# Ledger of designs, part 110: designed miniproteins, single chains, continued (2)

Each design is a single chain, and the fold is of that chain. pLDDT is the mean over its residues in the fold that is shown.

## One batch from the design tools (miniprotein)

Design m7829
Fold by ESMFold2-Fast:
Structure m7829 (fold): chain A 69 residues (1-69)
Amino acid sequence: MTVEEIALELVSLYEELKQRGKTDEEIARELQSILRKHGLTQEEVDKVIELLEKYLKLPDIVREALRSV
């Protein structure tokens, strides 16, 4: 699975969770869990965040949670 495919999966999941009325803290935990399951390097995590921010206006709490993976 490529970094780009993971980023698109997280974009879709973010929008789904927002539609379901999840809080930014709940969304942050779910996205963080997905990144942990993929076992990404720090460079790959940073690239995923860069791609997410290109498509989404990420809340600070979500962005910081993803960087802590």
Scores: mean pLDDT 81

Design m7830
Fold by ESMFold2-Fast:
Structure m7830 (fold): chain A 61 residues (1-61)
Amino acid sequence: MEELIEEMYKLAQENPEEATRRIEELKKEGAEPSFILELGVAAGMALLPKGIEAAIERSKA
């Protein structure tokens, strides 16, 4: 399980669209809610700095 969380973290940094899709697919397949939450937190932590930067850039336009 830890390996999958680490892979999701890397995937979120490289391709956030694919990471989001993967989490949604696991959710549809009936993965444990606590596990989905862990994956979401890992992906969120990977994307948080980029999300803040993107929001700042968008607010300037």
Scores: mean pLDDT 66

Design m7831
Fold by ESMFold2-Fast:
Structure m7831 (fold): chain A 93 residues (1-93)
Amino acid sequence: SAMEELEKLKRETKARLEELLARAVAAAEAGDLEAARRALEEMERLFLEVVEKVEELKPLIEDQEAFEKKVQELLAYMVEVGRRAYEAIERAE
């Protein structure tokens, strides 16, 4: 179902964001600001891909309240991970 696809998207996105955050933090701590910024750029690209997929799924889901709640949870997580990556890069500069 479209709701199961959204749950899969949420799981896969969280896993990929955790990997990208770890890469950004490790690169920043090592003084490799170019690698850290590349990881942040990959996060930004992933954010746009996720938003596009969410918009594609929206008209296919019957429970719009459950959909909106799951989307808000995913977007909040993405913003928090991006903030942590940005802060790690700023501390290393």
Scores: mean pLDDT 86

Design m7832
Fold by ESMFold2-Fast:
Structure m7832 (fold): chain A 82 residues (1-82)
Amino acid sequence: MIEKLKEELEKAEKELHEKIMESSRYTILAIGYAVAAITGPDSDAYRAKTDQYNAESNKLDEEAQKLRKKREELRRKLEEAE
């Protein structure tokens, strides 16, 4: 039982790290398109891309928040099991 909780905690920590990294990547892409929209000839298309990447980043941030809560619950369960 303790081993299973440790495995679940490790999985949650790995998933959290991956979501944070992916969210950061989408944020960088959104910034790039936002800058291109200011100086580029196709501002409307670049603005649409900025909005799409910001939406993906926000979704990943929400998933990361859920994983942080799961991590804290798993830590509590491990403390109670010991």
Scores: mean pLDDT 82

Design m7833
Fold by ESMFold2-Fast:
Structure m7833 (fold): chain A 78 residues (1-78)
Amino acid sequence: SEEDELLARFANTTDRAELEAIAKERVELHKKDLEELLKRLGVGMDKETLEEIKKKIEESLTKLLDARIDAQLAAAAG
């Protein structure tokens, strides 16, 4: 899958710019998956509520991926 390819690329690099590029691609992939999930959950929900949920989850994913980049670089350093 595209996610498996991104995970493999992430595991095999220690370049911050490449890690950040991969993380950005993963966020975009998960945004698409999130939109599909929110559409399924959004039966009877208004669009403003859906956008609020989307924003909070995207913020959480970004924080997790930033932490993972830092962990990957720290592991590579020693």
Scores: mean pLDDT 78

Design m7834
Fold by ESMFold2-Fast:
Structure m7834 (fold): chain A 62 residues (1-62)
Amino acid sequence: SPLELVIAGMRVIALMTDQDLNPEMTEEELRAEVERLAETYSPEVQAYMFEVLDKLLEKRKA
């Protein structure tokens, strides 16, 4: 559902914020946390969560 996509996206953003506040957290650990969270959602929501993660990582790169 569209609401689930919004909530899942917000949770990925929260994990990114948590990683930014915790310099010991690696990108690998961040990806692992998103993978664990994604397992609780449908495959379509999982795909969207990884899309959001990749988009946010791309913004950080620039």
Scores: mean pLDDT 75

Design m7835
Fold by ESMFold2-Fast:
Structure m7835 (fold): chain A 64 residues (1-64)
Amino acid sequence: MEELFKSTKEDIEKMLIEAGAKKEDAEKKAEKFAKQITQAVQDQDGDRASQLQEEILKLIEELK
């Protein structure tokens, strides 16, 4: 599960930076979302995981 967290955090951070977020803000938000997604995957809560993905996409759209 640590590998999933690290990979997810890095992916989200990269997407936020590419959308125009500052590195520090992107890192904090990516860590928060990665923790929540990792927990949702561990709990097999597909609805929660989907909701978190939508929140990330909405945040990226807001930065563009």
Scores: mean pLDDT 79

Design m7836
Fold by ESMFold2-Fast:
Structure m7836 (fold): chain A 100 residues (1-100)
Amino acid sequence: MKSEEAKKKYENLDELEKKAMVLIYEALKVGKDLDPEVLEKEMREYLEKVLKLNYEELLEIVKNLDEEFKKELIEEILEKIAKERNIPVEEVRKIYEEGR
């Protein structure tokens, strides 16, 4: 899949599917220091069994997003966290970067 096709698929996702994609991206980023097979299995079971979402389709969309779009996705996540916790986006970004 080309990154342009992945972007179009992301834009057409439901809010629940967008949240699931965010969860996949966050787990893949954090999971660099964890056993990736265990993490993938647990995420797959959660998305398919609990949320009734297609893990493979969401994972393929995330994998085919270019790095620039992934950065935009992270910025959207950071803005949502900042809004929910009522703190500046710059502060959330600093915590995220230090947690790498």
Scores: mean pLDDT 67

Design m7837
Fold by ESMFold2-Fast:
Structure m7837 (fold): chain A 94 residues (1-94)
Amino acid sequence: SDKKIEEALKKANKILKETIEKLKKIEDPEEKVKLVNEALKKISELINEILDDEEAEKLREQIDLVSEKEYEKASEEVIELMKLAEEISEITIK
């Protein structure tokens, strides 16, 4: 259901926001990569717990829309997810 996709996205976005705050306190590149991998694992486990296969496929379609810059067709939560993922990437490589 769309409600479960929204719930999963809100929880994933919270994990990413908490990860960003922790990354800002870490200077070691190896520890940054480890923290990002742990966050991605938690998000993967969360998605598998909340979403069935059909709901997970709909989420992938929403991510593809943002990747193709069709923002008007994507949910605000997916747009935020992609923005947070970009911020994590920038912090990790700096």
Scores: mean pLDDT 80

Design m7838
Fold by ESMFold2-Fast:
Structure m7838 (fold): chain A 88 residues (1-88)
Amino acid sequence: MSLLQVIDDIIEVVKNAKVVPKTPAEKIQGEMNFGTLELTLSVLVRYKAEPSESTAKNLIENAGYTAQVSEEMKEELLNFLEDVRNRV
């Protein structure tokens, strides 16, 4: 899969995510998941690398879960993804 296609798939999943009430522990896990997603995508963009199918699936699934944590996190994630897309 191309990196641009994976980013577009992630953006679509984030836009369609429904915010669900979360415990403090789940919110902390969401922040950690967001950090991992940022690191992974930034590295892929830096090296012009195409993700493996398993990495792409993991990124898409984790972005969807992260976007469910809060409206604020969903908006921050979407802004990050749009910035990353412009760098590909």
Scores: mean pLDDT 83

Design m7839
Fold by ESMFold2-Fast:
Structure m7839 (fold): chain A 73 residues (1-73)
Amino acid sequence: EEKRKQLLEVLRSYGLEDPELVDEIVKNKDDPLKTLTLVSEAAKRVASKYTDLAERQQAAIKLANEILKILDE
């Protein structure tokens, strides 16, 4: 599916290799609370590689917005 490939590419660009997380996000895309929880998990994993708090928050917000944009299409 197109959304699955886009999500895998986005997460991979941030250094996150987790196809199972992507599959869970796609399967739960119609459940807003579950989707937000999974997106938050991905964002936290990406942000953890930054030591500066502002950079961590920017990376987390950017990733979350990119994932939600793909799902909302």
Scores: mean pLDDT 77

Design m7840
Fold by ESMFold2-Fast:
Structure m7840 (fold): chain A 59 residues (1-59)
Amino acid sequence: SELEEQLRRLKEAFEFGKERILKNIDDGKISYDQAIEAARKAGNEELVKFLEEYKKKKE
C-alpha cells in the first residue's frame, strides 16, 4: 500500500538522520541538549526520546 511505502521511507530517513546527528555530537559540533531542543522544535518526538535515552547510556 502507499501508506506502507511512505512509512518505510520515513523510517529510513529517520535512521539516516540519527546517524548524522550522533556524528555531529561525537565531532563536538553540537551538544545532546542542542540536538534534543532542535528535535522538539521540529515536532519529532521519536528523535527526542532516542537522543535522551542515548545521552543517559553515555553517562
Scores: mean pLDDT 75

Design m7841
Fold by ESMFold2-Fast:
Structure m7841 (fold): chain A 96 residues (1-96)
Amino acid sequence: SNAEKEAEAYRKGAETAKEMQKLADEISKGTPEEADKLLDEMIKLAGKTYAEHPEAGRELGKAIGEALANGDTYKQISERLKKVAEELEKKAEELE
């Protein structure tokens, strides 16, 4: 059904948010030399999500954009992405 497809898309968005949250946490704990590679992976994940599900991708992009505009640490970005994952999972559950 359309609701099942939307739920699946939000679940995929939540999984991507969790992957990005782990990358942000790794950047916060890692060396500066590792940060560039991990950040590039986060950007690629956001782009892939936007291509596959624009609404979920916009939520991820908005969270990262707001964090960068606020000068948030990668630890704070990780915390924001965790909340985004929880919100996307809740939206998926509400559609089922």
Scores: mean pLDDT 78

Design m7842
Fold by ESMFold2-Fast:
Structure m7842 (fold): chain A 97 residues (1-97)
Amino acid sequence: MEEEKRKKEELEKKIEERREEAKREVEETVGKEARERIERLREEAERKKEELLEEGDREKAFEVEAEAGVEIVKEAVEYTVELNEKIRKKLEELEKE
């Protein structure tokens, strides 16, 4: 009785550790993808801003910077949604063991 109970507790602990590791892997992967998208948006906006400033068009340069700011906020919101969906899917896969 006691030996079976200890083995069950060890198995439950191992399952919980696997779930936490899977959540961490998803968070690291989705976080990397989100960072790469945001960095790309910043770099593209900075390049366009520099081109417009060289042409003397300060008003359009400001508009490009403002639009990039809005897109970065959208990416942050989309990151939260994607993170939750991928964690849910990963946990469903683990339950099918």
Scores: mean pLDDT 75

Design m7843
Fold by ESMFold2-Fast:
Structure m7843 (fold): chain A 65 residues (1-65)
Amino acid sequence: SEKKWEELNKFISTLSEREQKAAEYIFDLLFEGVSKSEAVREAVEKFGISKSLAEKIARMIEEAL
């Protein structure tokens, strides 16, 4: 949904540069067919973002697709 993509982009624009890179990483993993739980785990490990933020980002990406 275009509206869901606009909502996602607006949210991502409020995040730090590190958190924005984590969002891009989660998107890439989900697009490659990695599970949501694994994408969240890898983003938390690689970027040091909170699990709750990673889960929110992954959910918003899934809703936008």
Scores: mean pLDDT 87

Design m7844
Fold by ESMFold2-Fast:
Parts: sequence; C-alpha cells; structure tokens
Structure m7844 (fold): chain A 78 residues (1-78)
Amino acid sequence: MQQAEQYREQAVEAARQGDGEKMRQYLVEAGRAAYEAGGEAQTEKVLQETARALGRLRLSPEQQAAFVRGVSEALDYA
C-alpha cells in the first residue's frame, strides 16, 4: 500500500514537471504495487485517486495519451 501511494505521488510530480513518460512509468509501477497489496480493487482505487490528482493539473494532449497508456498497461497486469 505505502509503495503504491509513493509511486502515485511520483507520477503526479512527473506530470507537474511535464514528463509524460516518467508519469506513465510511475503509473504502471503504482498499479503493480497496488495489485500486489490488494488485487484489482486496490489497483482501480489507486488509479482513480491518481486520475483525480492529475485532473487538478492541466495535462497536455501528449501527457493525457501517456496517462491512458499507463492505466491500460497497469490494468492489463491486474
């Protein structure tokens, strides 16, 4: 749980810095850590919380595409 939250925070920080690829990588790691801690339900929860945090930021179209790819990859792992 703690590790998934840490990766989630790193994904949000990468988004703030305009780094869509780092954001995607941290999203995938957050999803994996969440799945290992609490399965699909925990993965969905962490991804939804990350989406809400990112929704407070003005993401570029490229960052939005990276987010969609990261979510898809994390859910495919689950």
Scores: mean pLDDT 77

Design m7845
Fold by ESMFold2-Fast:
Structure m7845 (fold): chain A 84 residues (1-84)
Amino acid sequence: MILEVEVITPDGTKVTIKLIIENGKVVDVEFSEELKKALSDKQIENLKKAFIGLSEEQAKEVQRRGQGKTVDQVGVLAVLLKNK
């Protein structure tokens, strides 16, 4: 399963993050080329760590609440959901 989350980059561009779900867990994250250009390698790594390991239910919550939010806000949301 793949869930798409539309987020806003620091420059205000709308981009999609794809959460790849296998066996009820987020196993990988695909970033658009626009997002890869807008963020540092460290920021990309931190976002992957935030999303990888989320349950399917947590990933769906990120999709529902994350739409139209900044990349940083969505990363924080993922970390908060994982640590509940």
Scores: mean pLDDT 82

Design m7846
Fold by ESMFold2-Fast:
Structure m7846 (fold): chain A 71 residues (1-71)
Amino acid sequence: SLKEILAALLRKELIEAGLSEEEAERLVRQAVEKAPDETAFQRIASALGAIAKASETPEEARRRIEEYLRS
């Protein structure tokens, strides 16, 4: 499904930003749980991917992503 493809892509982007596979899986799962539908998940996944790419360190990426998911 599109959701599965987007989740896999997001996980890959988080790992490429320097997060561990365990951290990436946890954050992707939180994003999936936050999204009521595929359109919302696409928006959330896009935002998290952008945060990861814009962050200078893995620690910054994780902090900003967790903040986004809490809001």
Scores: mean pLDDT 86

Design m7847
Fold by ESMFold2-Fast:
Structure m7847 (fold): chain A 100 residues (1-100)
Amino acid sequence: MELSKEEKIELLRLALETFAQELSRAAKTLSREEFDKFAEEAKRGLLKMMEELGLASPEVKELVEETFKELKKIVEEDPDNWEGMRKVIEETVEKIEELV
C-alpha cells in the first residue's frame, strides 16, 4: 500500500525528532570533529529517506538543509534545549506541508 501524504509527513517529523535526539547524544559524547562527521552523515540519511518518500523537491531539500543547520547550532549551544529543537522541527514540518 502506498503511503499517504499525511503518513509521509508524519514519518519526516519522526525522522527529524530522531535526528535531533541523535545529534544531542553525539554532542555530549563525541569530539567536535566526530560530531561534525556524524551530523553530515545523519543529514545525508534524512535526504535519502525524503527522496525515497518522494518529498525531495529542491525547495524541500533546501528547507531541510537549513533546518539541519539550525538544529546542529542549537545542539552545539545547549544539547538539552529540547524546546528550541521542537520549535524548529514543528516550523519545518508546517513549511513542508505548504510545499507538498
Scores: mean pLDDT 80

Design m7848
Fold by ESMFold2-Fast:
Structure m7848 (fold): chain A 90 residues (1-90)
Amino acid sequence: KRKEELKKRIAELLDVPVELIEKEVEVLGLDVEELEKILEAAELRESDPEKAKKLAEEVFETILKRLLEREELDPSVSFSQAIEEYNAKL
């Protein structure tokens, strides 16, 4: 569906595996609206780089606010700890 199409297009534009995008979307709790804005920013890079940058910044601010809210709503889960464990295995 639309969410899958957005993930695939973003992965292709960023030249990364779609599996990485899927994991990031799940961890960050990205919604269809946020994915559409990310894709729009990527597509606008050539025609309007200033607008593309602003859209990307707005989306990232929204993601950061959601991450902070999630950590406070689920204090038993730490994103920092999960990232540290992931890096240790690399």
Scores: mean pLDDT 65

Design m7849
Fold by ESMFold2-Fast:
Structure m7849 (fold): chain A 79 residues (1-79)
Amino acid sequence: GPPTEEQVAHALAAVLEAAARRPDLLEEVRRLVEAAAAGGEKQEEVADEIKARLSDEQIREILEAIAEGQRRAAPHLTP
């Protein structure tokens, strides 16, 4: 089924923890997520802004962190 807000929050927290070795990226992502939460922006729009602000290498690191975070966050995030 669709991911719950709690599952998304856990995945994001795990991603941020996995990326904690890069505190500069954590601060940038945190600001974008907070802005989205406050402004009602969709996650897809936030992703586009992140891609505009971060290099391909930083994006790759984030994607790897997301994959690791999903693995840690829940054994049951897929249908």
Scores: mean pLDDT 59

Design m7850
Fold by ESMFold2-Fast:
Parts: C-alpha cells; sequence; structure tokens
Structure m7850 (fold): chain A 66 residues (1-66)
C-alpha cells in the first residue's frame, strides 16, 4: 500500500479521531474502501501491536504496512 492509502485507511477506521484503531475497525474501513485486508496484512497489523492491547496508534499502523 502507498503511504497515502495507509493514511486514508487509518483515518476512516478512526471514527472518533482519538488516534487509536482496532484491527476490526481497520477491516471494516478496508471493506468500505472496496479493498479488504489480506491475511498477510492482518498478521502485519497484529505484529505491529507491540503492546498486545488490541489497538494500534498511527505510527504503529504506518510502520506495519509501509
Amino acid sequence: MTEAQIRDLFSRADKDGDGYVSITQLQLAAKELGQPLTDEQLEQLKNADKDGNGVLNFEEFVAALS
């Protein structure tokens, strides 16, 4: 994914604008964009959740998919 696509996906998933998204919110946003996340992308996102808290901030998300 391009950085612009990564930013757009995160922004759409972050409905509250708090800077944190769950993997489920990211999956829903990707479906809204017509490009569902692959199993590889889901694994990358899980690996980016270094805190294991089930949510990703913007920096973790960009690092996972860039």
Scores: mean pLDDT 76

Design m7851
Fold by ESMFold2-Fast:
Structure m7851 (fold): chain A 119 residues (1-119)
Amino acid sequence: GPVVTESGGGTVAVGGSVTLTSTLTGIDMAKTGVIWFRTPPGGGSEVIGGISSSGKQGLGERVKGRATLSVDVSKNTAYLNLSDLEKSDTALYESVALGLDLEDKPVGAAGQGTEVTVV
């Protein structure tokens, strides 16, 4: 089945930036959209944004102007860059891939997330 793995988290200073990576296997990246969301400590999940296989993207209001989404189809990888970090950006960052598998069947997969701590 499809697998999603996030990486790139860690401890980052206020005002810094982070690039998070979502690596996909068992999914046709050319036919896959990726949605990024985060769960802050003790808070509910919120949507960061989504990007289509064609690169069309939408971003949540709290991160507009600070976030960039991209995909590298040749590497089966999606990226979230978040700049001008605030302590409120401290969260577990997760991605969901929705598209078609290698047999052209509808499929979705979610990763375990990558933690970002802003200090």
Scores: mean pLDDT 85

Design m7852
Fold by ESMFold2-Fast:
Formats: sequence, structure tokens, C-alpha cells
Structure m7852 (fold): chain A 63 residues (1-63)
Amino acid sequence: MTPEEQVEAVRETLRELAKRGNLVSALMELTGLSRSTAQKLLDELGEEGTVEYTVRSVENHLS
């Protein structure tokens, strides 16, 4: 998989997890944030904003 394909796969997975109410747990696992910080981020950015933030964090790890 190219880095671009990997990023898109992560984005799709995060959208599915958001529908299941598991986005906070996914954000914690991928970024190392605490539950409280991840929940605040979700409250501030919404589901789509949190997905994009998590994707960007994964991109920074790959670069």
C-alpha cells in the first residue's frame, strides 16, 4: 500500500468507528492522547474534524 492509500484506509476506518461511537478510543490508540483530551477534541471539532485530525497525526508519523 502507498502512504496515500494507507491514509485513505485509516480515514474510512475512523468514519466507521465514529458511527459505532468508538472514535474517542481510536483517537487515543493512534495519537496517544488521554480519554479526556480525546473527548474534548471530539466535542470541539465534531466527528469529521476529529477524523481529519487523527488522519493528520498518522501522516505526521509516516513522514
Scores: mean pLDDT 76

Design m7853
Fold by ESMFold2-Fast:
Structure m7853 (fold): chain A 96 residues (1-96)
Amino acid sequence: AEERARIRALLAEQAALVDEALARTKEKLPELDEEQKKEIEKGREEGIEAAREAGLSEEEIETVGYLGGMQYLLDTHEALREAYFELAGRRANKSL
């Protein structure tokens, strides 16, 4: 497998894990205020710029932007972070 295909697969896997963690914790997440929305947008913008500078494809840039924005929620929300690590741990155990 080519290195680029592997990177794309890893990005898709990380996005799917974050999406599942969000779905499981949706009722426990508070409504985002304007300050929190700005931090998410900043993380997304920084992710997009870094991916673009690295020469990634448009789909890869969009995925990295999404993950960059979600990093703020993972850092600030314990329930979301715990769900993410549980899902990531189960995925890792299944690959062995």
Scores: mean pLDDT 75

Design m7854
Fold by ESMFold2-Fast:
Structure m7854 (fold): chain A 87 residues (1-87)
Amino acid sequence: MSQAAENAAIQAQIDAQVQRNLQAVEDANLPAEKRAEVTEQLQLQADAQLLLKVDGKSELEVAQKIADQYEKQGKTELANKIREELK
């Protein structure tokens, strides 16, 4: 219970940082294609930060989610490397 609450607090902090970064991207008035690219990169960075800060069982779940996202992007080598680190 306490670990889940700590992980939720970490997630909220990362979400707040992503929200601030997305606001900066909107303020920069980038083309739609560039906004999508930057938004995706910010999400991957947020997921990586969450993985580094989360402890216990949730760390495995976050790592699997990150690996799935990399695989969907065609970055199969990075996805496999993350899955290997979980073993």
Scores: mean pLDDT 68

Design m7855
Fold by ESMFold2-Fast:
Structure m7855 (fold): chain A 81 residues (1-81)
Amino acid sequence: SRAATYREMLALIDEIRANLDNKEKTLELLTRLAALAQQAEVPAEIMELIREMWEAFKANDTEKLLELMDRLEEAIREELA
């Protein structure tokens, strides 16, 4: 279900937060997050936040990545409400 996918995406966001010092693990988790979002055909707003997270990761902008993860978590929680 879409709700189950959103819960998995929230778990991945938490795992990314726990592994921000590990670039290889963060890359793996971001890849899984993007794949789940694409597969679930999430709203454009959520897809754009994930795209911006990828750009922040590539730029090594940890502050921006954390900000975007907070925004993504809020957007997903709104979809679950």
Scores: mean pLDDT 88

Design m7856
Fold by ESMFold2-Fast:
Structure m7856 (fold): chain A 71 residues (1-71)
Amino acid sequence: SNDARKAALVNQARGEGIKLGASEEEIEKIIKELVDLFNELLKEGKSQDEAVSEVTKELERKVDELEKKRK
């Protein structure tokens, strides 16, 4: 279901943010951006698997940016 896919993405983003020492505000911002992207991709007619793939790439990009800011 869409809810299960979103929950998995949210949990992954939260875990990565916590691991990097990100603030709760930064974590919630990333989660919101990823959920918004997931919903937009589905609205555009992409499958759940396609949406998850694109959102996972965006999460990896945001994690890399957070790591660079903290070095």
Scores: mean pLDDT 80

Design m7857
Fold by ESMFold2-Fast:
Structure m7857 (fold): chain A 57 residues (1-57)
Amino acid sequence: MKAVAKEDVFGPPGVVLSLKKGEVVEILKEYENGDALVKGKDGEVGLVGMSKLEKID
């Protein structure tokens, strides 16, 4: 499932995937706490809050 970042996302490398507004990511897993494990265009994997993503697929 694909999603687009609704805003810039920043966090510590290795835990949070830092995104710029408009970047497309693949959602690998959604967690019940509202976080998602996502994969970026360069193959990097990290956590992002679902509130900062809009599903597009």
Scores: mean pLDDT 79

Design m7858
Fold by ESMFold2-Fast:
Structure m7858 (fold): chain A 85 residues (1-85)
Amino acid sequence: DEELQELYEELKKAAGWENFQKALGEAQAAAAPVPSDTPEGILEATEAFTKALVEAIEKTGNKEATEAAKKIAKIEIEEARKYAE
Protein backbone atom coordinates (compact mmCIF):
# COMPACT_ATOMS: atom_id res chain seq x y z
CA ASP A 1 0.00 0.00 0.00
CA GLU A 2 3.08 2.25 0.30
CA GLU A 3 3.49 1.64 -3.46
CA LEU A 4 -0.09 2.88 -4.03
CA GLN A 5 0.62 6.00 -1.93
CA GLU A 6 3.70 6.78 -4.06
CA LEU A 7 1.67 6.34 -7.28
CA TYR A 8 -1.08 8.66 -5.99
CA GLU A 9 1.60 11.27 -5.21
CA GLU A 10 3.03 10.81 -8.74
CA LEU A 11 -0.48 11.26 -10.18
CA LYS A 12 -1.01 14.48 -8.14
CA LYS A 13 2.34 15.86 -9.33
CA ALA A 14 1.73 15.03 -13.01
CA ALA A 15 -1.97 16.06 -13.23
CA GLY A 16 -1.86 18.90 -10.69
CA TRP A 17 -3.97 19.13 -7.53
CA GLU A 18 -7.08 20.59 -9.20
CA ASN A 19 -7.25 17.92 -11.94
CA PHE A 20 -6.43 15.18 -9.41
CA GLN A 21 -9.19 16.34 -7.01
CA LYS A 22 -11.75 16.52 -9.84
CA ALA A 23 -10.77 13.04 -11.08
CA LEU A 24 -11.06 11.61 -7.53
CA GLY A 25 -14.52 13.18 -7.19
CA GLU A 26 -15.67 11.62 -10.48
CA ALA A 27 -14.19 8.24 -9.46
CA GLN A 28 -15.90 8.35 -6.04
CA ALA A 29 -19.23 9.27 -7.70
CA ALA A 30 -18.89 6.29 -10.09
CA ALA A 31 -18.20 3.87 -7.20
CA ALA A 32 -20.87 5.29 -4.81
CA PRO A 33 -23.89 3.34 -6.24
CA VAL A 34 -21.98 0.00 -6.02
CA PRO A 35 -22.62 -1.89 -2.73
CA SER A 36 -19.30 -2.43 -0.91
CA ASP A 37 -20.49 -4.61 2.00
CA THR A 38 -19.20 -7.85 0.39
CA PRO A 39 -15.79 -8.79 -1.10
CA GLU A 40 -17.45 -8.99 -4.54
CA GLY A 41 -19.06 -5.56 -4.02
CA ILE A 42 -15.70 -4.07 -3.00
CA LEU A 43 -14.13 -5.46 -6.20
CA GLU A 44 -16.96 -4.04 -8.36
CA ALA A 45 -16.72 -0.65 -6.58
CA THR A 46 -12.93 -0.64 -7.08
CA GLU A 47 -13.34 -1.42 -10.81
CA ALA A 48 -15.91 1.43 -11.17
CA PHE A 49 -13.64 3.82 -9.22
CA THR A 50 -10.46 3.04 -11.18
CA LYS A 51 -12.23 3.11 -14.58
CA ALA A 52 -13.66 6.59 -13.84
CA LEU A 53 -10.30 7.78 -12.45
CA VAL A 54 -8.39 6.69 -15.60
CA GLU A 55 -11.05 8.20 -17.92
CA ALA A 56 -11.05 11.54 -16.04
CA ILE A 57 -7.23 11.78 -16.06
CA GLU A 58 -7.01 10.68 -19.74
CA LYS A 59 -9.29 13.61 -20.68
CA THR A 60 -6.60 16.02 -19.36
CA GLY A 61 -4.27 14.82 -22.17
CA ASN A 62 -1.40 14.36 -19.69
CA LYS A 63 0.39 11.11 -20.62
CA GLU A 64 2.41 10.85 -17.37
CA ALA A 65 -0.74 11.29 -15.24
CA THR A 66 -2.61 8.73 -17.41
CA GLU A 67 0.18 6.15 -16.97
CA ALA A 68 0.17 6.71 -13.18
CA ALA A 69 -3.64 6.35 -13.09
CA LYS A 70 -3.45 3.07 -15.08
CA LYS A 71 -0.82 1.68 -12.66
CA ILE A 72 -3.01 2.68 -9.70
CA ALA A 73 -5.99 0.93 -11.35
CA LYS A 74 -4.00 -2.31 -11.83
CA ILE A 75 -2.74 -2.42 -8.21
CA GLU A 76 -6.11 -1.40 -6.67
CA ILE A 77 -7.97 -4.10 -8.64
CA GLU A 78 -5.35 -6.77 -7.80
CA GLU A 79 -5.57 -5.81 -4.09
CA ALA A 80 -9.40 -5.95 -4.17
CA ARG A 81 -9.23 -9.40 -5.84
CA LYS A 82 -6.91 -10.67 -3.08
CA TYR A 83 -9.36 -9.37 -0.47
CA ALA A 84 -12.22 -11.15 -2.29
CA GLU A 85 -10.03 -14.26 -2.56
Scores: mean pLDDT 80

Design m7859
Fold by ESMFold2-Fast:
Structure m7859 (fold): chain A 81 residues (1-81)
Amino acid sequence: SYSLEEWIEAARQAARVLATGVQQGLISEEEARELLREMFLYLKKQLSPEEAEEVIEAFIEELAELDPRLAEIAREVVEEL
């Protein structure tokens, strides 16, 4: 099983991959919203509520440094769940 630190590291890496895909036009904003919803729902099923919140926040913080618009979309998706 993964440690919380390993989940946070994986989330930060996923944020970089997603931001790069969107910035290069390989992933649309609508596709990004769907991927974010699926990922956040998956994390909520795999982790405790407290751990899921920490991992999701680390993901969004990484996104905010790379693409502030994409981070805003991610925050909207979290509020819709």
Scores: mean pLDDT 88

Design m7860
Fold by ESMFold2-Fast:
Structure m7860 (fold): chain A 91 residues (1-91)
Amino acid sequence: SAAVEEALKLAKEALKLAKEGKVDEALEKIRKAAKLLKPYNPEAALEAEEELGLAEIYRGISKVTGEDLTEKAREEVIKAAEVLIKGVEAL
């Protein structure tokens, strides 16, 4: 389906962006990809949303406290992207 193909494209783009250190851009793409995949593979989408939520918590802590948690956020975004890619490939 077009939605599943778009989810895979977004997840792969997010993985590349996260590996390049573009964490905030990757977060936006993961959020969209998870929403698109949710009707087809809700387990993979929910797992990716959990990793996304943790990444956003790290970004929020950095903004409030001034601690650099970018690498922790990046790690969770990479995990979310990989979960979404595998979730599409399992269909």
Scores: mean pLDDT 87

Design m7861
Fold by ESMFold2-Fast:
Structure m7861 (fold): chain A 89 residues (1-89)
Amino acid sequence: SEEEERRELIEGIERTIEVLDATIELGKKYGVPQELIDKMEEIRRELERLLRELRAGEISPQEALERFLELAREAEKVIAEIAEHIRKA
């Protein structure tokens, strides 16, 4: 149902924000390039906006899913880059 899809997306976005927050803190601690931190913070802001729109019913679950998947793919790439820098530190 649309309500179930909305709930699952909210939970997915919340979990993704938690991963981004942890990654940002680790990246700052281990001195990864500021460019990667800035990119991660930008993705986090977009996820927070999406979460607000989804909670307010301003966006359909289908539209929210597409935007979430795009942001999650961008985050995955940046997380991989941050992880590589931390491994080399």
Scores: mean pLDDT 88

Design m7862
Fold by ESMFold2-Fast:
Structure m7862 (fold): chain A 77 residues (1-77)
Amino acid sequence: PLLDSELPAEVFREAAERAEREGREAEKQGDLETAVSYYLGAALNYQKAAELEPENKEYREKAARALARARDLQSQL
């Protein structure tokens, strides 16, 4: 069942895309700790989008990639 108060998957996708851009910017500046935080935020928002549209494998794939990137950067700290 769907709840009328639930935001559409697109809202979470947009939030995740913004978090990815902020993460890439922080990574360019050498702020790996901030980049990890943003990539984790992106993964969370993509996971929420995947919950709302479970047949959209793009959201699950992007969530996994954002999480993997966060873990890779964390291993460098």
Scores: mean pLDDT 82

Design m7863
Fold by ESMFold2-Fast:
Structure m7863 (fold): chain A 119 residues (1-119)
Amino acid sequence: SLEVLLKNFGNSIANGDLSTADNTLEKILSTLKTITSRSKLKAAGEKLGSLISKLPDNVAVIFIQKISSFLLNESNRKKVKAFLQGFLLGVPDSIAKDTDSLFFKTLNKEVMRVLVIKP
């Protein structure tokens, strides 16, 4: 279930097991493809934003880029927007206001890339 995967992802991050965290994120993203509920997608985004924000910037940006690649391949723009709204809500204000951080710069770049249609 998505809830079990999110819990396992959080545990992997807390334990510093980044390999297991990466594999679990791939399973989460695969599961999100099957979800049609915007409220569930927003909730999943919020949990992922909160968990990834706890990582060192250099690690967090790798996961942000992986999520961005997933969202770029999603044709349903309403699902993409719901997930992104959740993700941004999950990022703590202290991190969201640090405009000089690698985290903020990467997140802002990837959000713009996902929301802007590329030719």
Scores: mean pLDDT 83

